# Ledger of designs, part 62: designed miniproteins, single chains, continued (5)

Each design is a single chain, and the fold is of that chain. pLDDT is the mean over its residues in the fold that is shown.

## One batch from the design tools (miniprotein)

Design m18288
Fold by ESMFold2-Fast:
Structure m18288 (fold): chain A 86 residues (1-86)
Amino acid sequence: MKVVVTFRNVTEEQKEEIRKLAEEYRKKGYKVEVKEEGDTITLTIENLSVEEAIGIVLRAIGLELDGAEVKITFEGDTIKIEVTFP
């Protein structure tokens, strides 16, 4: 499976945490791409198992407890997650 997570309205501290998350998945052997555009950062993670992909979805949903808006879309083997921080 492939997961694409787009984070919007990110602070520099949140960008560093997202970069650390990307490196965590790279160390696990996944193909990870990071794109940064102003206050938006997009993570693309490829070749995930279903269990790993569900873990990413649950982590993103947890961000709603901190006031973020989260939208999840399923498109075949791709899960698209949009997170907008307050």
Scores: mean pLDDT 79

Design m18289
Fold by ESMFold2-Fast:
Structure m18289 (fold): chain A 85 residues (1-85)
Amino acid sequence: SAKILLLILGLIVAAVGLLIILSTLATNFEALSSIPAIHNIAVASFVLSRKLLGSRLTSQNGPYAPLLLGLALVLIGLLVILLGL
């Protein structure tokens, strides 16, 4: 049914956004930033957010753009889940 598809889609989008936020926050802790998977996800999130939001919203080595991208994805995912209820 359409409701189930919206719930699954919203959950996936929200999970991706949450993963971006957690990975970006984890790289602010030196011990966690040494884990290649967490580091690579944070770097990919930064590159993606820079391309989507533009260079004017990104600061050198700043987590601003990937955090905004992750937050936007979480909010969009939650909205899609609410529409699927």
Scores: mean pLDDT 67

Design m18290
Fold by ESMFold2-Fast:
Structure m18290 (fold): chain A 60 residues (1-60)
Amino acid sequence: KELKEKILRLIGEILRLIGEMFDIERDKSLSEEEKEKKIKELEEKIKKLLEEIDELEKKS
């Protein structure tokens, strides 16, 4: 019961981070290098969230 709710919250957070990646890509005030660094940081956060979901599924 709680496990499903936690997974849905993590999925929601991943979707928000993906939205931030699109916003960064469209931001005209940022240099190409700054965009690449910020997108890479968001990719690392998404990877950690996916790993957390995988661990939760294994414990289910």
Scores: mean pLDDT 81

Design m18291
Fold by ESMFold2-Fast:
Structure m18291 (fold): chain A 102 residues (1-102)
Amino acid sequence: MTIPKEVLEAEALEALGRMAASLGDYDLAIKLYEEAIKLAEPVSKVLAARALLHLGEVYAKQGKLEEALKYYEKALKLAKEAGDEELAAEAEKKIEEVQKKL
């Protein structure tokens, strides 16, 4: 199948978001992940779920555990709807880790 333009753009933004997060620029990482989610959500639940998972990880690193939990739960929902059991398991593990700290 032809890959939608929005999927390619969302994948690029997600990759840039991961790079920004690795450099400690969490504000930039959040903006890049939010744009990736916006582009991915109507065309790829898997890509949107991955970006949501990474967005939650940035919030968790900032100590914003309630926000992290919210994004992990949304990632889990989309991963389950997409039938991606591996991504769903990753989201469930992140939810458990955050709940232990709340």
Scores: mean pLDDT 85

Design m18292
Fold by ESMFold2-Fast:
Structure m18292 (fold): chain A 68 residues (1-68)
Amino acid sequence: LNEVQRRVARHEVREGARAAGLSEEQQERLADLVVELLDKGLSGKEAIREAARRLGLSEETIERLLNL
């Protein structure tokens, strides 16, 4: 990902996490992990699911994130 793509992805993930009820700290950690996983070649939905699982988020929260 280039710098612009990373910034856009981080912003979108943070907004989705905020809508799903995550704290600011969780929003930033999720955005960091999603960008890392996207850089490794995962799709957007795969990156979100994997990052959320690594953070110990519930399956209900993961579903909310994927439907945003």
Scores: mean pLDDT 81

Design m18293
Fold by ESMFold2-Fast:
Structure m18293 (fold): chain A 61 residues (1-61)
Amino acid sequence: MPLPPNTFPETPSSKYPLSANMQKLLEEHLARLAAIDAATREQQLERGVEESLIAMLQWLS
């Protein structure tokens, strides 16, 4: 019987519906950031905006 007492308890984001919505927004912005190629100056600016939004969402979380 494997019982890891030091395992962090899973925090269900569905515990609060508002928290689940925030997590969804964070995931969408992370996906956009991953899709942005920093090769061009325009994409670097866009990347900076997405990073700022992700940081704000994480701070709110």
Scores: mean pLDDT 63

Design m18294
Fold by ESMFold2-Fast:
Structure m18294 (fold): chain A 65 residues (1-65)
Amino acid sequence: SAGERNKKGAEEAAKRGNGVGAAASGYEAFKMGTGSKELALKAIEAANKGDAEKAGEYAIESAES
């Protein structure tokens, strides 16, 4: 499903230290109605600050807890 793909995308990006990619997956999940808006925004903020680890964590949580 689309929700599973977004979650998997966030996990893979986080595993590689790609905070921007993880944040993008979290935001995609939110736009599709399967993710948390608050957590997706936190992931984007962390990515903008250069904190790839926190961006990944928030993105995964946003896509699915």
Scores: mean pLDDT 74

Design m18295
Fold by ESMFold2-Fast:
Structure m18295 (fold): chain A 65 residues (1-65)
Amino acid sequence: ATAAISAELEARAEAEGVPFEELLIELLKEMGVSEERARELVERVKAGDPAAMEEISALLRRHVA
């Protein structure tokens, strides 16, 4: 479910040769999240913060739904 959206973005990043983090930041900005907040969330996910990962996943689900 939530992991499926991440898998789609990872596959897209690999196919396009761009970092997954940059695609995620652009997608969050498209949803109205500021660049500052998007980068903060991505940085927290990289640090292993499950709450930040859940927030990003919830935003992606709301955008798709």
Scores: mean pLDDT 71

Design m18296
Fold by ESMFold2-Fast:
Formats: C-alpha cells, sequence, structure tokens
Structure m18296 (fold): chain A 100 residues (1-100)
C-alpha cells in the first residue's frame, strides 16, 4: 500500500496517493505508520493543501524518536512557510537542524 501510494505520488497523481496512504494508515503501526503520515504530508504539500500537510507531518513527528524527526521537521517548516506562519516555520527548521 505505501509502495503503491509512493508510485502514485511520483506519477503526479496526488489525489490517488492520498487515498492509498489513508488506506495504509489504517493497517500500520510504529515507524511504518510514521512513514505513511510523512508521505501523506508530501502528497498534500504537492496538492497545495498546506493545512493538511502540517497535520500529517505533525503525526509523523509524534510517532518517531527524536533522532529520526529531522526530515519531517524540515518538511513541516516548508508547509508552515507556505501558510505564511513564519515563527512556526523558523522553530521547525531550528529543531530539524539540531538533529542533523
Amino acid sequence: LIEEGRKALEAGDYEKAIELFEQAIKTLTGVELARAYFLLGQAYLKLGDYEKAVESYKKAIELLPPSARWIPLRNLGIAYRKLGKKEEASKAFEEAEKLM
């Protein structure tokens, strides 16, 4: 399911990618669930739904140990920047850099 969603995302079929990742989320736990939320955030970011991208990246971050949060934190910062939330974006980027 994650693999099919990733293929849809790479093909530019963002709505299909979202549906596939939402289905994957229902069956996954732990790090794989975090990956599904991260990819869901990527799909929403590409679609221009920045609020949904923020929600999805936050879920991915919540499910990961601190050492693994740098990529989704960086992407959270990008989504916040797209929303014009400069302070939240700066905080997310700063947290990501501390983990790199």
Scores: mean pLDDT 84

Design m18297
Fold by ESMFold2-Fast:
Structure m18297 (fold): chain A 59 residues (1-59)
Amino acid sequence: GLAEGALRLIEERASETQLRVALAEARKLGDQLTVEALELALQGNYEEARRLVREHLEL
């Protein structure tokens, strides 16, 4: 799902463009947790972003 895709982008430190595309899709689908995680990644807070998504995915 979107959360698994977002986790991959965050862990791979994907480009700002890739993160913004994923963020737009998460917003469109109302996935607020994935939105919050991707916004943190765009702010450079990758560790908090990763932690938030992993907690949601129960990893």
Scores: mean pLDDT 84

Design m18298
Fold by ESMFold2-Fast:
Structure m18298 (fold): chain A 66 residues (1-66)
Amino acid sequence: MEEELRLAAEEAIKNGDSVAVAQIALAYVDLGYFEEAKRYAEAALSIDPTNELAREALERAQKGLE
């Protein structure tokens, strides 16, 4: 699952699909992989800084790291 999510995230980043990257970041949050979730949420925001889903993923990932 984690490797599948990583490959999906890399493909979404390559395609510039901020929404897909943010959804994958939320999946990492749900699995407890908060460091990965933070990295992908930041990548999604780099593609589209106005992506609300990416902001939510980043906030949840940061809370998980506390």
Scores: mean pLDDT 83

Design m18299
Fold by ESMFold2-Fast:
Parts: sequence; C-alpha cells; structure tokens
Structure m18299 (fold): chain A 61 residues (1-61)
Amino acid sequence: SAALVERARELLRRAEELLARGDPRAIDYAQKAGVLATLAGDEALLARAQELIREARARGL
C-alpha cells in the first residue's frame, strides 16, 4: 500500500507540472494516479487526481 501511495503521489506531481504547461498528457498521468489511489484506498489522493482531470478538461486538454 505504501508503494502504491508513493507512486500515485509521483504521478500526481507530474500531472500537476504537465497541467501547468497545458500538456494534454496531464490527464493520462492523473488517471493513472487515480487508479493507484483507488487500489491504495487513499480517498484524498483520488480526489486530487479527479480534480486535476476536471481542471485539464475545463482547459480543453
């Protein structure tokens, strides 16, 4: 579980960096992070991933 949480955090950080640059890969990274957050049972990380996906889609990415 700890390994899944750490990987999800890394993917979220990369998604945030990509979103800041307007890179559509932000959605892919956030979706992968959301899957790992779900497997780890980390509701806060899942909510963060879902928010990044919503922001990216709102920006047309």
Scores: mean pLDDT 89

Design m18300
Fold by ESMFold2-Fast:
Structure m18300 (fold): chain A 72 residues (1-72)
Amino acid sequence: SEREAALAAALVSLGVDPALAERVARVLVEEEASRDEVGQLVTALASGKSPREAAETVENAALRERLLAALA
């Protein structure tokens, strides 16, 4: 999807591995992540957190659990 591709590209621009970025973007789309939830992840990545550390900052438990599973 266009949203999935755009999110994956944004994550790659923040230093996330392309294959991992595609997996994370898919989770964000499937879980219908809000702009605020995506913003939490992006802000954490931009501040130098690893993808795992960034996922752990997400307040939505269902989204967080699925992001962490995608990163394993």
Scores: mean pLDDT 86

Design m18301
Fold by ESMFold2-Fast:
Structure m18301 (fold): chain A 57 residues (1-57)
Amino acid sequence: RAAQLREEAEADLAAAEENLAKAEEAEAKGDTVSAAQLYAAAAILRAGADFLRELAE
């Protein structure tokens, strides 16, 4: 159980990093709407990862 929650948290953090990279690319292209959505998605994934790690304790 705890190991599964930790793996899920790690996957969410990896997805957050990917979304941040895409957000930076969107900003470079002037696509501020896509960038904002990707930053929001990354923030949600980080919050989810923190919650899963807390449950894994």
Scores: mean pLDDT 81

Design m18302
Fold by ESMFold2-Fast:
Structure m18302 (fold): chain A 82 residues (1-82)
Amino acid sequence: TLESLAAEQAALGAAEVEALRREAERLVKELAEAAKKGDKKAVQELTARLIGVALELAALGATEEAMEILREAERAIEEAEK
């Protein structure tokens, strides 16, 4: 039924949100380390990737998680630019 298909798609979406959150956590840690080392190229690349992950989370309805990731990325950039 359409209801069964919708439930299956919802379950797949939830799994994808979890995977994206784990990837974002890893990227935030890498961003912080790159920032500490003064690797501005890596900081810019990792920030772009984090924005991409946040947009994917928002597209899946995980808006709060997306906003948290963007805030952490901004924080890491701000500290790196000091």
Scores: mean pLDDT 78

Design m18303
Fold by ESMFold2-Fast:
Structure m18303 (fold): chain A 56 residues (1-56)
Amino acid sequence: SALSKEEVEAIAEALGASEEQKEKALAIKDATGAQVAEALGVSPEKVGEVAAEIRV
């Protein structure tokens, strides 16, 4: 599923991503977990874990 800009920002912050990585992830329209994971340099599974924590 696509992530909101708010979710992408929160995931990047939680993973300690750089401002450059966060901006790259936020530039993706209708970003998927896999696209955000690539931008942040982490696994898609890690993005899924953090997204689940944020959504609770």
Scores: mean pLDDT 77

Design m18304
Fold by ESMFold2-Fast:
Structure m18304 (fold): chain A 86 residues (1-86)
Amino acid sequence: MTLVLTLRNLSEEQKEYYIEEAKELEERGYDVEIEEDGDTLTITIKNLSVEELIGHILRAIGLELDGHEVKIKREGDTTTIEITFK
């Protein structure tokens, strides 16, 4: 499965954190693409397992409960999670 994670309104510290996390996934052999546009970071992870996708969804729900704006959509084999930090 493919995950597209779009993170908006990031601080520099949050951006560094997510970039490092994406690099760790790449080191583990995942097909990872990172796109940075100002305060927005888009991370595309290809060939993700179902259990790993569930982990990302649960983390996004946690951020929603913490007051961030979260949108999750599915189109075929692609799941898109969009998070706008407060």
Scores: mean pLDDT 85

Design m18305
Fold by ESMFold2-Fast:
Structure m18305 (fold): chain A 60 residues (1-60)
Amino acid sequence: SRIEELEKKLEELKKNPSKEKLLELEIEIGVEKLRAAVLKDEETLEKLEKLEKELEEIKK
């Protein structure tokens, strides 16, 4: 699933941080959140928001 792909990218980023990969993942999560919101898929949106929060912790 798309969520599993994003979760894998986040785990790879925790092991080997890259500014370019961070920005790419942030954009991909944002696009998927917009899609989930349009589809009113609350479960997927909640999972994406959790990933976004974890990404923000890595950026600090």
Scores: mean pLDDT 81

Design m18306
Fold by ESMFold2-Fast:
Structure m18306 (fold): chain A 73 residues (1-73)
Amino acid sequence: MSVEEQTEQLLREAEGLLEEAERLVREGAPREEVLRQLEELHRTLQQLAGLPSVDVDRLQRLFERAQELEERV
């Protein structure tokens, strides 16, 4: 698997983690459950930030959306 393919897979995983966190908030899940999901997302985003081929605009949008969601919880 190429570095580009690995980066794209991790970006899709981060997007999925964010969508799951947003779903949990929408469904009224406990704060601790939402925060656990956001912790997993932050871990994935930190890994992405270390990759040389990451789409920085896409990564930045994910960080911004995660921060906005965390402020709502």
Scores: mean pLDDT 82

Design m18307
Fold by ESMFold2-Fast:
Structure m18307 (fold): chain A 74 residues (1-74)
Amino acid sequence: MSLIEEAERLEEEVGDVGLRAYEEGRFEAARPYLEEAVRHIKKALEKAREGDKEGAEEYLEKAREHIRKAEEAV
């Protein structure tokens, strides 16, 4: 899987977690983690476009950690 495809999948996960948090009435608890995940995904895409695979992978890992924390908050 390409770094761009992985980033797109994580964007879908952010959307899914956000929708679940909203439905459960826990969106405010999840929101800061979801916002951090989105910021890291954007940085990962920037690094991937620059050809910095290692930097992109690091930011995607941080995004995954924030998505996990958001899921724990729901």
Scores: mean pLDDT 85

Design m18308
Fold by ESMFold2-Fast:
Structure m18308 (fold): chain A 87 residues (1-87)
Amino acid sequence: MEALVEEVRRELLELAEEFAEKYPEVAEMLRRMAGLDAADMYYASAILGAVLVSLGKKENDEELVRVGERLLEISNRLEPVAEAELR
């Protein structure tokens, strides 16, 4: 599953670049997450994704909701890798 982990790292860095102008603090969090191991990326993506979706809906910020939903998608893709490492 090395290819999946590498793909996720690239996606996190791409998201950071895409949103750096509008959400620089979120972009820095995404860059930091790209340096984590697969299990930590899974948990961080799940937590941050859920928080950003909730906050975006509360603030009527559809772009923040979109970032959060993409992080939840990344977390779902990493779930099997994180589960294997915990067993």
Scores: mean pLDDT 81

Design m18309
Fold by ESMFold2-Fast:
Structure m18309 (fold): chain A 59 residues (1-59)
Amino acid sequence: VDEERIARLTEELLEESARGISLAVEVSLDPENEEARRELDEVAERIAALDAELEAERA
């Protein structure tokens, strides 16, 4: 178990989650904002990847 890697992945996950919330609010206020929608989708993919890496490190 790599404690430093787990800490880093957890920090990145929290940062991406915060960004995702901000983008979700932006999309809610302006649903026609294609750029914000695309960024939100990219953030969701990064969160899924980070979750998978965290699960692998804890296994």
Scores: mean pLDDT 81

Design m18310
Fold by ESMFold2-Fast:
Structure m18310 (fold): chain A 68 residues (1-68)
Amino acid sequence: SPATEELNRLLAELQALMEQLSPEEQEEVTRRLLEMLERAGAIPDPEEAFRLLHSGLQELIEWARRKL
């Protein structure tokens, strides 16, 4: 689905950025990602869950870019 492809694209981008981060920064990104996934999993509406994941992944990518 287009939604799955978009999330996979963002996850791939985040993964590539994480390879350039320190171990401590990688741990921070991983912690935030897990918290976001837990919050999304609690949302009954798939569209709302997708929007949360999409926004959260973009914010994590921006945070990671600021560290480089």
Scores: mean pLDDT 86

Design m18311
Fold by ESMFold2-Fast:
Structure m18311 (fold): chain A 78 residues (1-78)
Amino acid sequence: SNRALGDSHTAIGDDHIARGDRALARGDRRSAAEHYRKAAFHYGMSGTYYREAGDEDSMVKSLQNASRAGGRSLELER
């Protein structure tokens, strides 16, 4: 289902945030940026699937998470 796909992509995004945070704690800015970029992609996919499922609340949360993760990735690449 579209909801299940949204949930799956959210879980993958969350895992990448956790991995990015751990990389950043070790001073590995490159690895952190890569994980945050991957998280942004997966949260973006979640937003699309939640939109198709008619879940506006989860869609908005997914897009907010994507924006935050993408912003963190770009900041680390500057």
Scores: mean pLDDT 92

Design m18312
Fold by ESMFold2-Fast:
Structure m18312 (fold): chain A 65 residues (1-65)
Amino acid sequence: MLSPLEQRILELLKEKRAATTREIAEALGVSQSTVSRHLQRLKEKGIVEEIKVGKTTYYRPNPLA
């Protein structure tokens, strides 16, 4: 099951379509290290995708999940 913070991250990603770790951290009022840890878990579960655009890494909801 998703933690409350992971649910908030997923909701934010659905609203923004894609976001960086920094953008998520600022929006949710948590550290980038905390967000990165939860994004890694969501990625391992196949719930979010990691997308690289140039030098920037974005995260999006996985449309196939």
Scores: mean pLDDT 82

Design m18313
Fold by ESMFold2-Fast:
Parts: sequence; C-alpha cells; structure tokens
Structure m18313 (fold): chain A 101 residues (1-101)
Amino acid sequence: MAARAEALAAAHAESDPELARLYAQIASLFRTIDEAERLIAEGALTREQLETLLAVLEEQLEWLRHQRATTDDPELLALLEELEARIEELRALLREALARL
C-alpha cells in the first residue's frame, strides 16, 4: 500500500499538489506502521514507547476518519480504508504487547 500511495502522490504532483501531499502522508503512515509492527515483533519497544505510540495512533485514526468523511475519490477512499484497518490492527498488537509486559 505505501508504494501505491507514493505512485499516486507522484501522479498528482503537477495537477493537484495538495492531493499529492495527502497521498505522500498516507504512504509515510503505511511505512511507519510497517516499522512499528517490526519493532513490536522484535520486542524492541519499552512500556512508555508502546503507550506513546498507542496515543499517537488514536490521533491518526481521528484524522483519517475526518479525511474519509470529506472525500468522494474512490481510490483515495480505498487507501484511507486500508490505512484505518492497519491502524486498528497495530492498536490491537500494541495492547497485547502492553498486557504481556
């Protein structure tokens, strides 16, 4: 999904720079989620880091739901829907990791 969002950012860079920035932000969030999942799997995060990441994901989820409410672009909606699913999965992993500490 990150590569798809990056391709869409590039495709819109000249015609719609604001939409291109939104796609770039979505791509960055997918990459951040992938890295966080890797660090959780490795047991590399402290309790404080897990709690901070969970709080940040709550804010990102609120932002994402706002973006979904304000767009009718089916391609953007599909990426936002996938990103929401990935954030919810990461939140579940974080809560499980916290419970095992």
Scores: mean pLDDT 83

Design m18314
Fold by ESMFold2-Fast:
Structure m18314 (fold): chain A 82 residues (1-82)
Amino acid sequence: MDEELNKELRKKYEEIKKTELSEEEVEELKEEIIRLLRELGFSEEEIEEARRLLEESDLPPAALKVGLEVARMALEAKKAAE
């Protein structure tokens, strides 16, 4: 499924990089990633580390959008496997 995952991620990334993101949208993306990580079963300790990394890494908005889609796809895969 790496082939399907890579295809979907590239498609999402191409859509995302055509759109400029505001500071407000960047903050919403960071919060959404954290919510999805919690849904994926990460511990509160791991969630705190993820928050710190998101704040410290100064990731471009396009990378945050890709991270969100990866987390969302992982959650969907987890739910489908149950």
Scores: mean pLDDT 71

Design m18315
Fold by ESMFold2-Fast:
Structure m18315 (fold): chain A 59 residues (1-59)
Amino acid sequence: DPENPKLVVPDLAHRGWDEKIEKKLREWIKKNNITDIDEIVKYLPPGGTKEDVERILKS
């Protein structure tokens, strides 16, 4: 699928899910004003869930 060139996703999969990845994801979401949970979930590493994304968006 063609990727949106304006959305530069950090390499989350390589590191797995942890606090550092969560912080990077929060910054990426905030920088790009992303609010669609399903869009964010596509970029989560193994161990990341839709509930984790909801928690980040609430913060």
Scores: mean pLDDT 65

Design m18317
Fold by ESMFold2-Fast:
Structure m18317 (fold): chain A 65 residues (1-65)
Amino acid sequence: MLSDRELQVAMLALEGKSQREIAEELGISQATVSRIIRRIEEMTGLSMEEMRKRAAEAMEKTLAF
C-alpha cells in the first residue's frame, strides 16, 4: 500500500504539479519524487497522466448536469 508520503506525491502530481515543484513543496529531492511516481505507476499499471485524466473525468461527472 502507499505510504503517507507516496500519497502526498500522488495527490500533488494529480493536481498537475511538476516533479520539481513536488520536491520543493515536500522538502525532498526530485530523484525521490521520480522514484515514488515510478513505483505508483508500476503498482497501478497506469501512468500518472492516465491517473490524472481519470481523476479529472470523475470530477467533471460530479459537476455535470
Scores: mean pLDDT 74

Design m18318
Fold by ESMFold2-Fast:
Structure m18318 (fold): chain A 78 residues (1-78)
Amino acid sequence: SMTFEQAKNLGIEQFKAGKYGAAADAYRAALVLKPNDAEVHKNLGAALAKAGNLNEAIKAYEEALKLKPNDAEIKSNL
């Protein structure tokens, strides 16, 4: 079974490789294990934005911001 760290690291690796859909899938797998991880919601938003899924990216960034309201980086991507 994949751990949270393995799923998150897979997402980061896929994102760096330009495989944004695969990155989003890996981040979603991480969120099944830790649904309230603000960093993974933010990374999911970035992957979705790069994949062209802008409405889903906004929702992921909004969820990240609910978890960390003072994160200026998340606010700048909304």
Scores: mean pLDDT 87

Design m18319
Fold by ESMFold2-Fast:
Structure m18319 (fold): chain A 75 residues (1-75)
Amino acid sequence: MEKEEKAKELEKEREKLAEEAGKKVEELSKEGHEKLANPEKRKEGEKLLKEAEELAEKTKEEIGKLEREIAELRS
């Protein structure tokens, strides 16, 4: 039964990670696009969009690891 408790804890971590990172990616992407609309702030916008892409990719990798651990605990 301990394996199920660990799986539930990892599911909570996955959900928190997805929610927090998803919100941060959305905020960075929105601010980046707003800055890209201003020619004087184009480089700032590009930097924010790059940060959003890097965070999204890292989060996707971490979520994948958590999903694999959950699957192993339930198998």
Scores: mean pLDDT 83

Design m18320
Fold by ESMFold2-Fast:
Structure m18320 (fold): chain A 79 residues (1-79)
Amino acid sequence: MEEDERLLAETAAQLKALLDSLKPGEKYTFTAVLPKERAPAFAEAIKKAAQDAGYEVEIELRVEGDTATLKATITKKPE
């Protein structure tokens, strides 16, 4: 439980650093393969991090057996 929260926090921090490097109007696509059980929480964490930074985020989840593929497209607003 705490291990998952730690992983999500670290991923959010790395994502924020990456997003901070984007120019206004640029898009970044992030793809991750996760256990099916973790995918909803991970998607929420990414959405929250993007909202906090003032970015737009589009999330797509594809479930394959016990794993889920998360595809997030993040757009930095112009200006």
Scores: mean pLDDT 73

Design m18321
Fold by ESMFold2-Fast:
Structure m18321 (fold): chain A 72 residues (1-72)
Amino acid sequence: SEVEEARRRLRKIAEEAGLTPQEKELVDRLMDALEKLPPGVRRSVVRALEHLAKTDRDAALEFARALIKQLE
């Protein structure tokens, strides 16, 4: 599944970045929220978030929280 592969990649990035258990939970909440989006939009958002997470982790966390708030 595309969604499960994206979730696995983001969880791995979170673990390697040393995120807390609460922050890792944001990955699951984010992926559940992103399932509401059309597949093309979801792929673009996931790609942008993966890139952002590697360059600016704080910005990636804020982006994830904003998306969850907007979609929940």
Scores: mean pLDDT 80

Design m18322
Fold by ESMFold2-Fast:
Structure m18322 (fold): chain A 83 residues (1-83)
Amino acid sequence: MTSEEVIEELKRFIDAVDAGNAEEARKHAERLIKLIEESELSDFDLGVISLATAMALVVARNQGREELAEAAEKVLDAISKKR
C-alpha cells in the first residue's frame, strides 16, 4: 500500500465528516484505520494524518454528532498504536 492511498481515504473521511454523514464517515474511518495499520508510514505522514483527523474531530464535536466524533477518535487511536 502507498501513502497516496492513505491520503485519498483520509480525504474521503474528512469529506464525510464535513457533510455530517455518519455512515460514510464510519465506513471511511474503518478503511483508513486498516490502511494505517497495513501501510509503511513516515512520522511526517502520521503527523499530517493526525492533524487532519484532529480537525475532523473538532468539526464533529461542533456538529454535536457523537458517531462522527467516535469515528475520528478511533482513527487517532490507530495512529497512536502505529508508532
Scores: mean pLDDT 81

Design m18323
Fold by ESMFold2-Fast:
Structure m18323 (fold): chain A 84 residues (1-84)
Amino acid sequence: AFLSEDTLKLVQEANLAIVSAANEEEAKKKAKEFAEILYKVDPSAVALLLQEMKAYAAEPKPGDPPERAIHAKAAADVLESFLS
């Protein structure tokens, strides 16, 4: 609600890029790259991305490839380290 529509779209783009990464290493790399971009736009956007990654890892969408949950968990760990 307090993030701009453009920032929310960027978070959604980051989410898709991370879960659709070619492998876990690329998912971690994208998480860090998007965290740096999002933090400059709005630090709260990084926290939102972290919450979305944690939620996806805990409750993956039915029918999604199992790699997506693994990528989301790896990204969440990177994002927590970034915000620490």
Scores: mean pLDDT 83

Design m18324
Fold by ESMFold2-Fast:
Structure m18324 (fold): chain A 55 residues (1-55)
Amino acid sequence: SLEEEIEELLERARKLREKAETEDLSELEREILLGMAALLEGVAELLRKILEKKK
């Protein structure tokens, strides 16, 4: 379901943010991980809005 897809995107984003905080990374590597997490969160938010419109 779309709700399950949203949860999967948010879980992937959470893991990327966790890696950015816990691993010994360069500033560029950290920015890339945080940027990917933000993109996944943005897609999840867009999908959530589409789901709400269907109600």
Scores: mean pLDDT 82

Design m18325
Fold by ESMFold2-Fast:
Structure m18325 (fold): chain A 76 residues (1-76)
Amino acid sequence: LKEEIKELERRIEELRKEIEELKEEVEELEKKSDTKENILKLIGAKLRLIGAEFELELLERRLKELKEELEKLEAE
């Protein structure tokens, strides 16, 4: 259980870094959205960002569940 929590925390940290990089990519593409190609890239980057943010929410929910389970086991 503790090992699963540590692995999940590591995955969440990696995903948060990916999300920050995607946010920077989106911001840069929004500044350059004067061409059709840049608009398509922006849409693609926004979709990837939405997907990554959704995955982060799922992982954070799972982490909360595991931490609650651990607290219950240690409280007994």
Scores: mean pLDDT 79

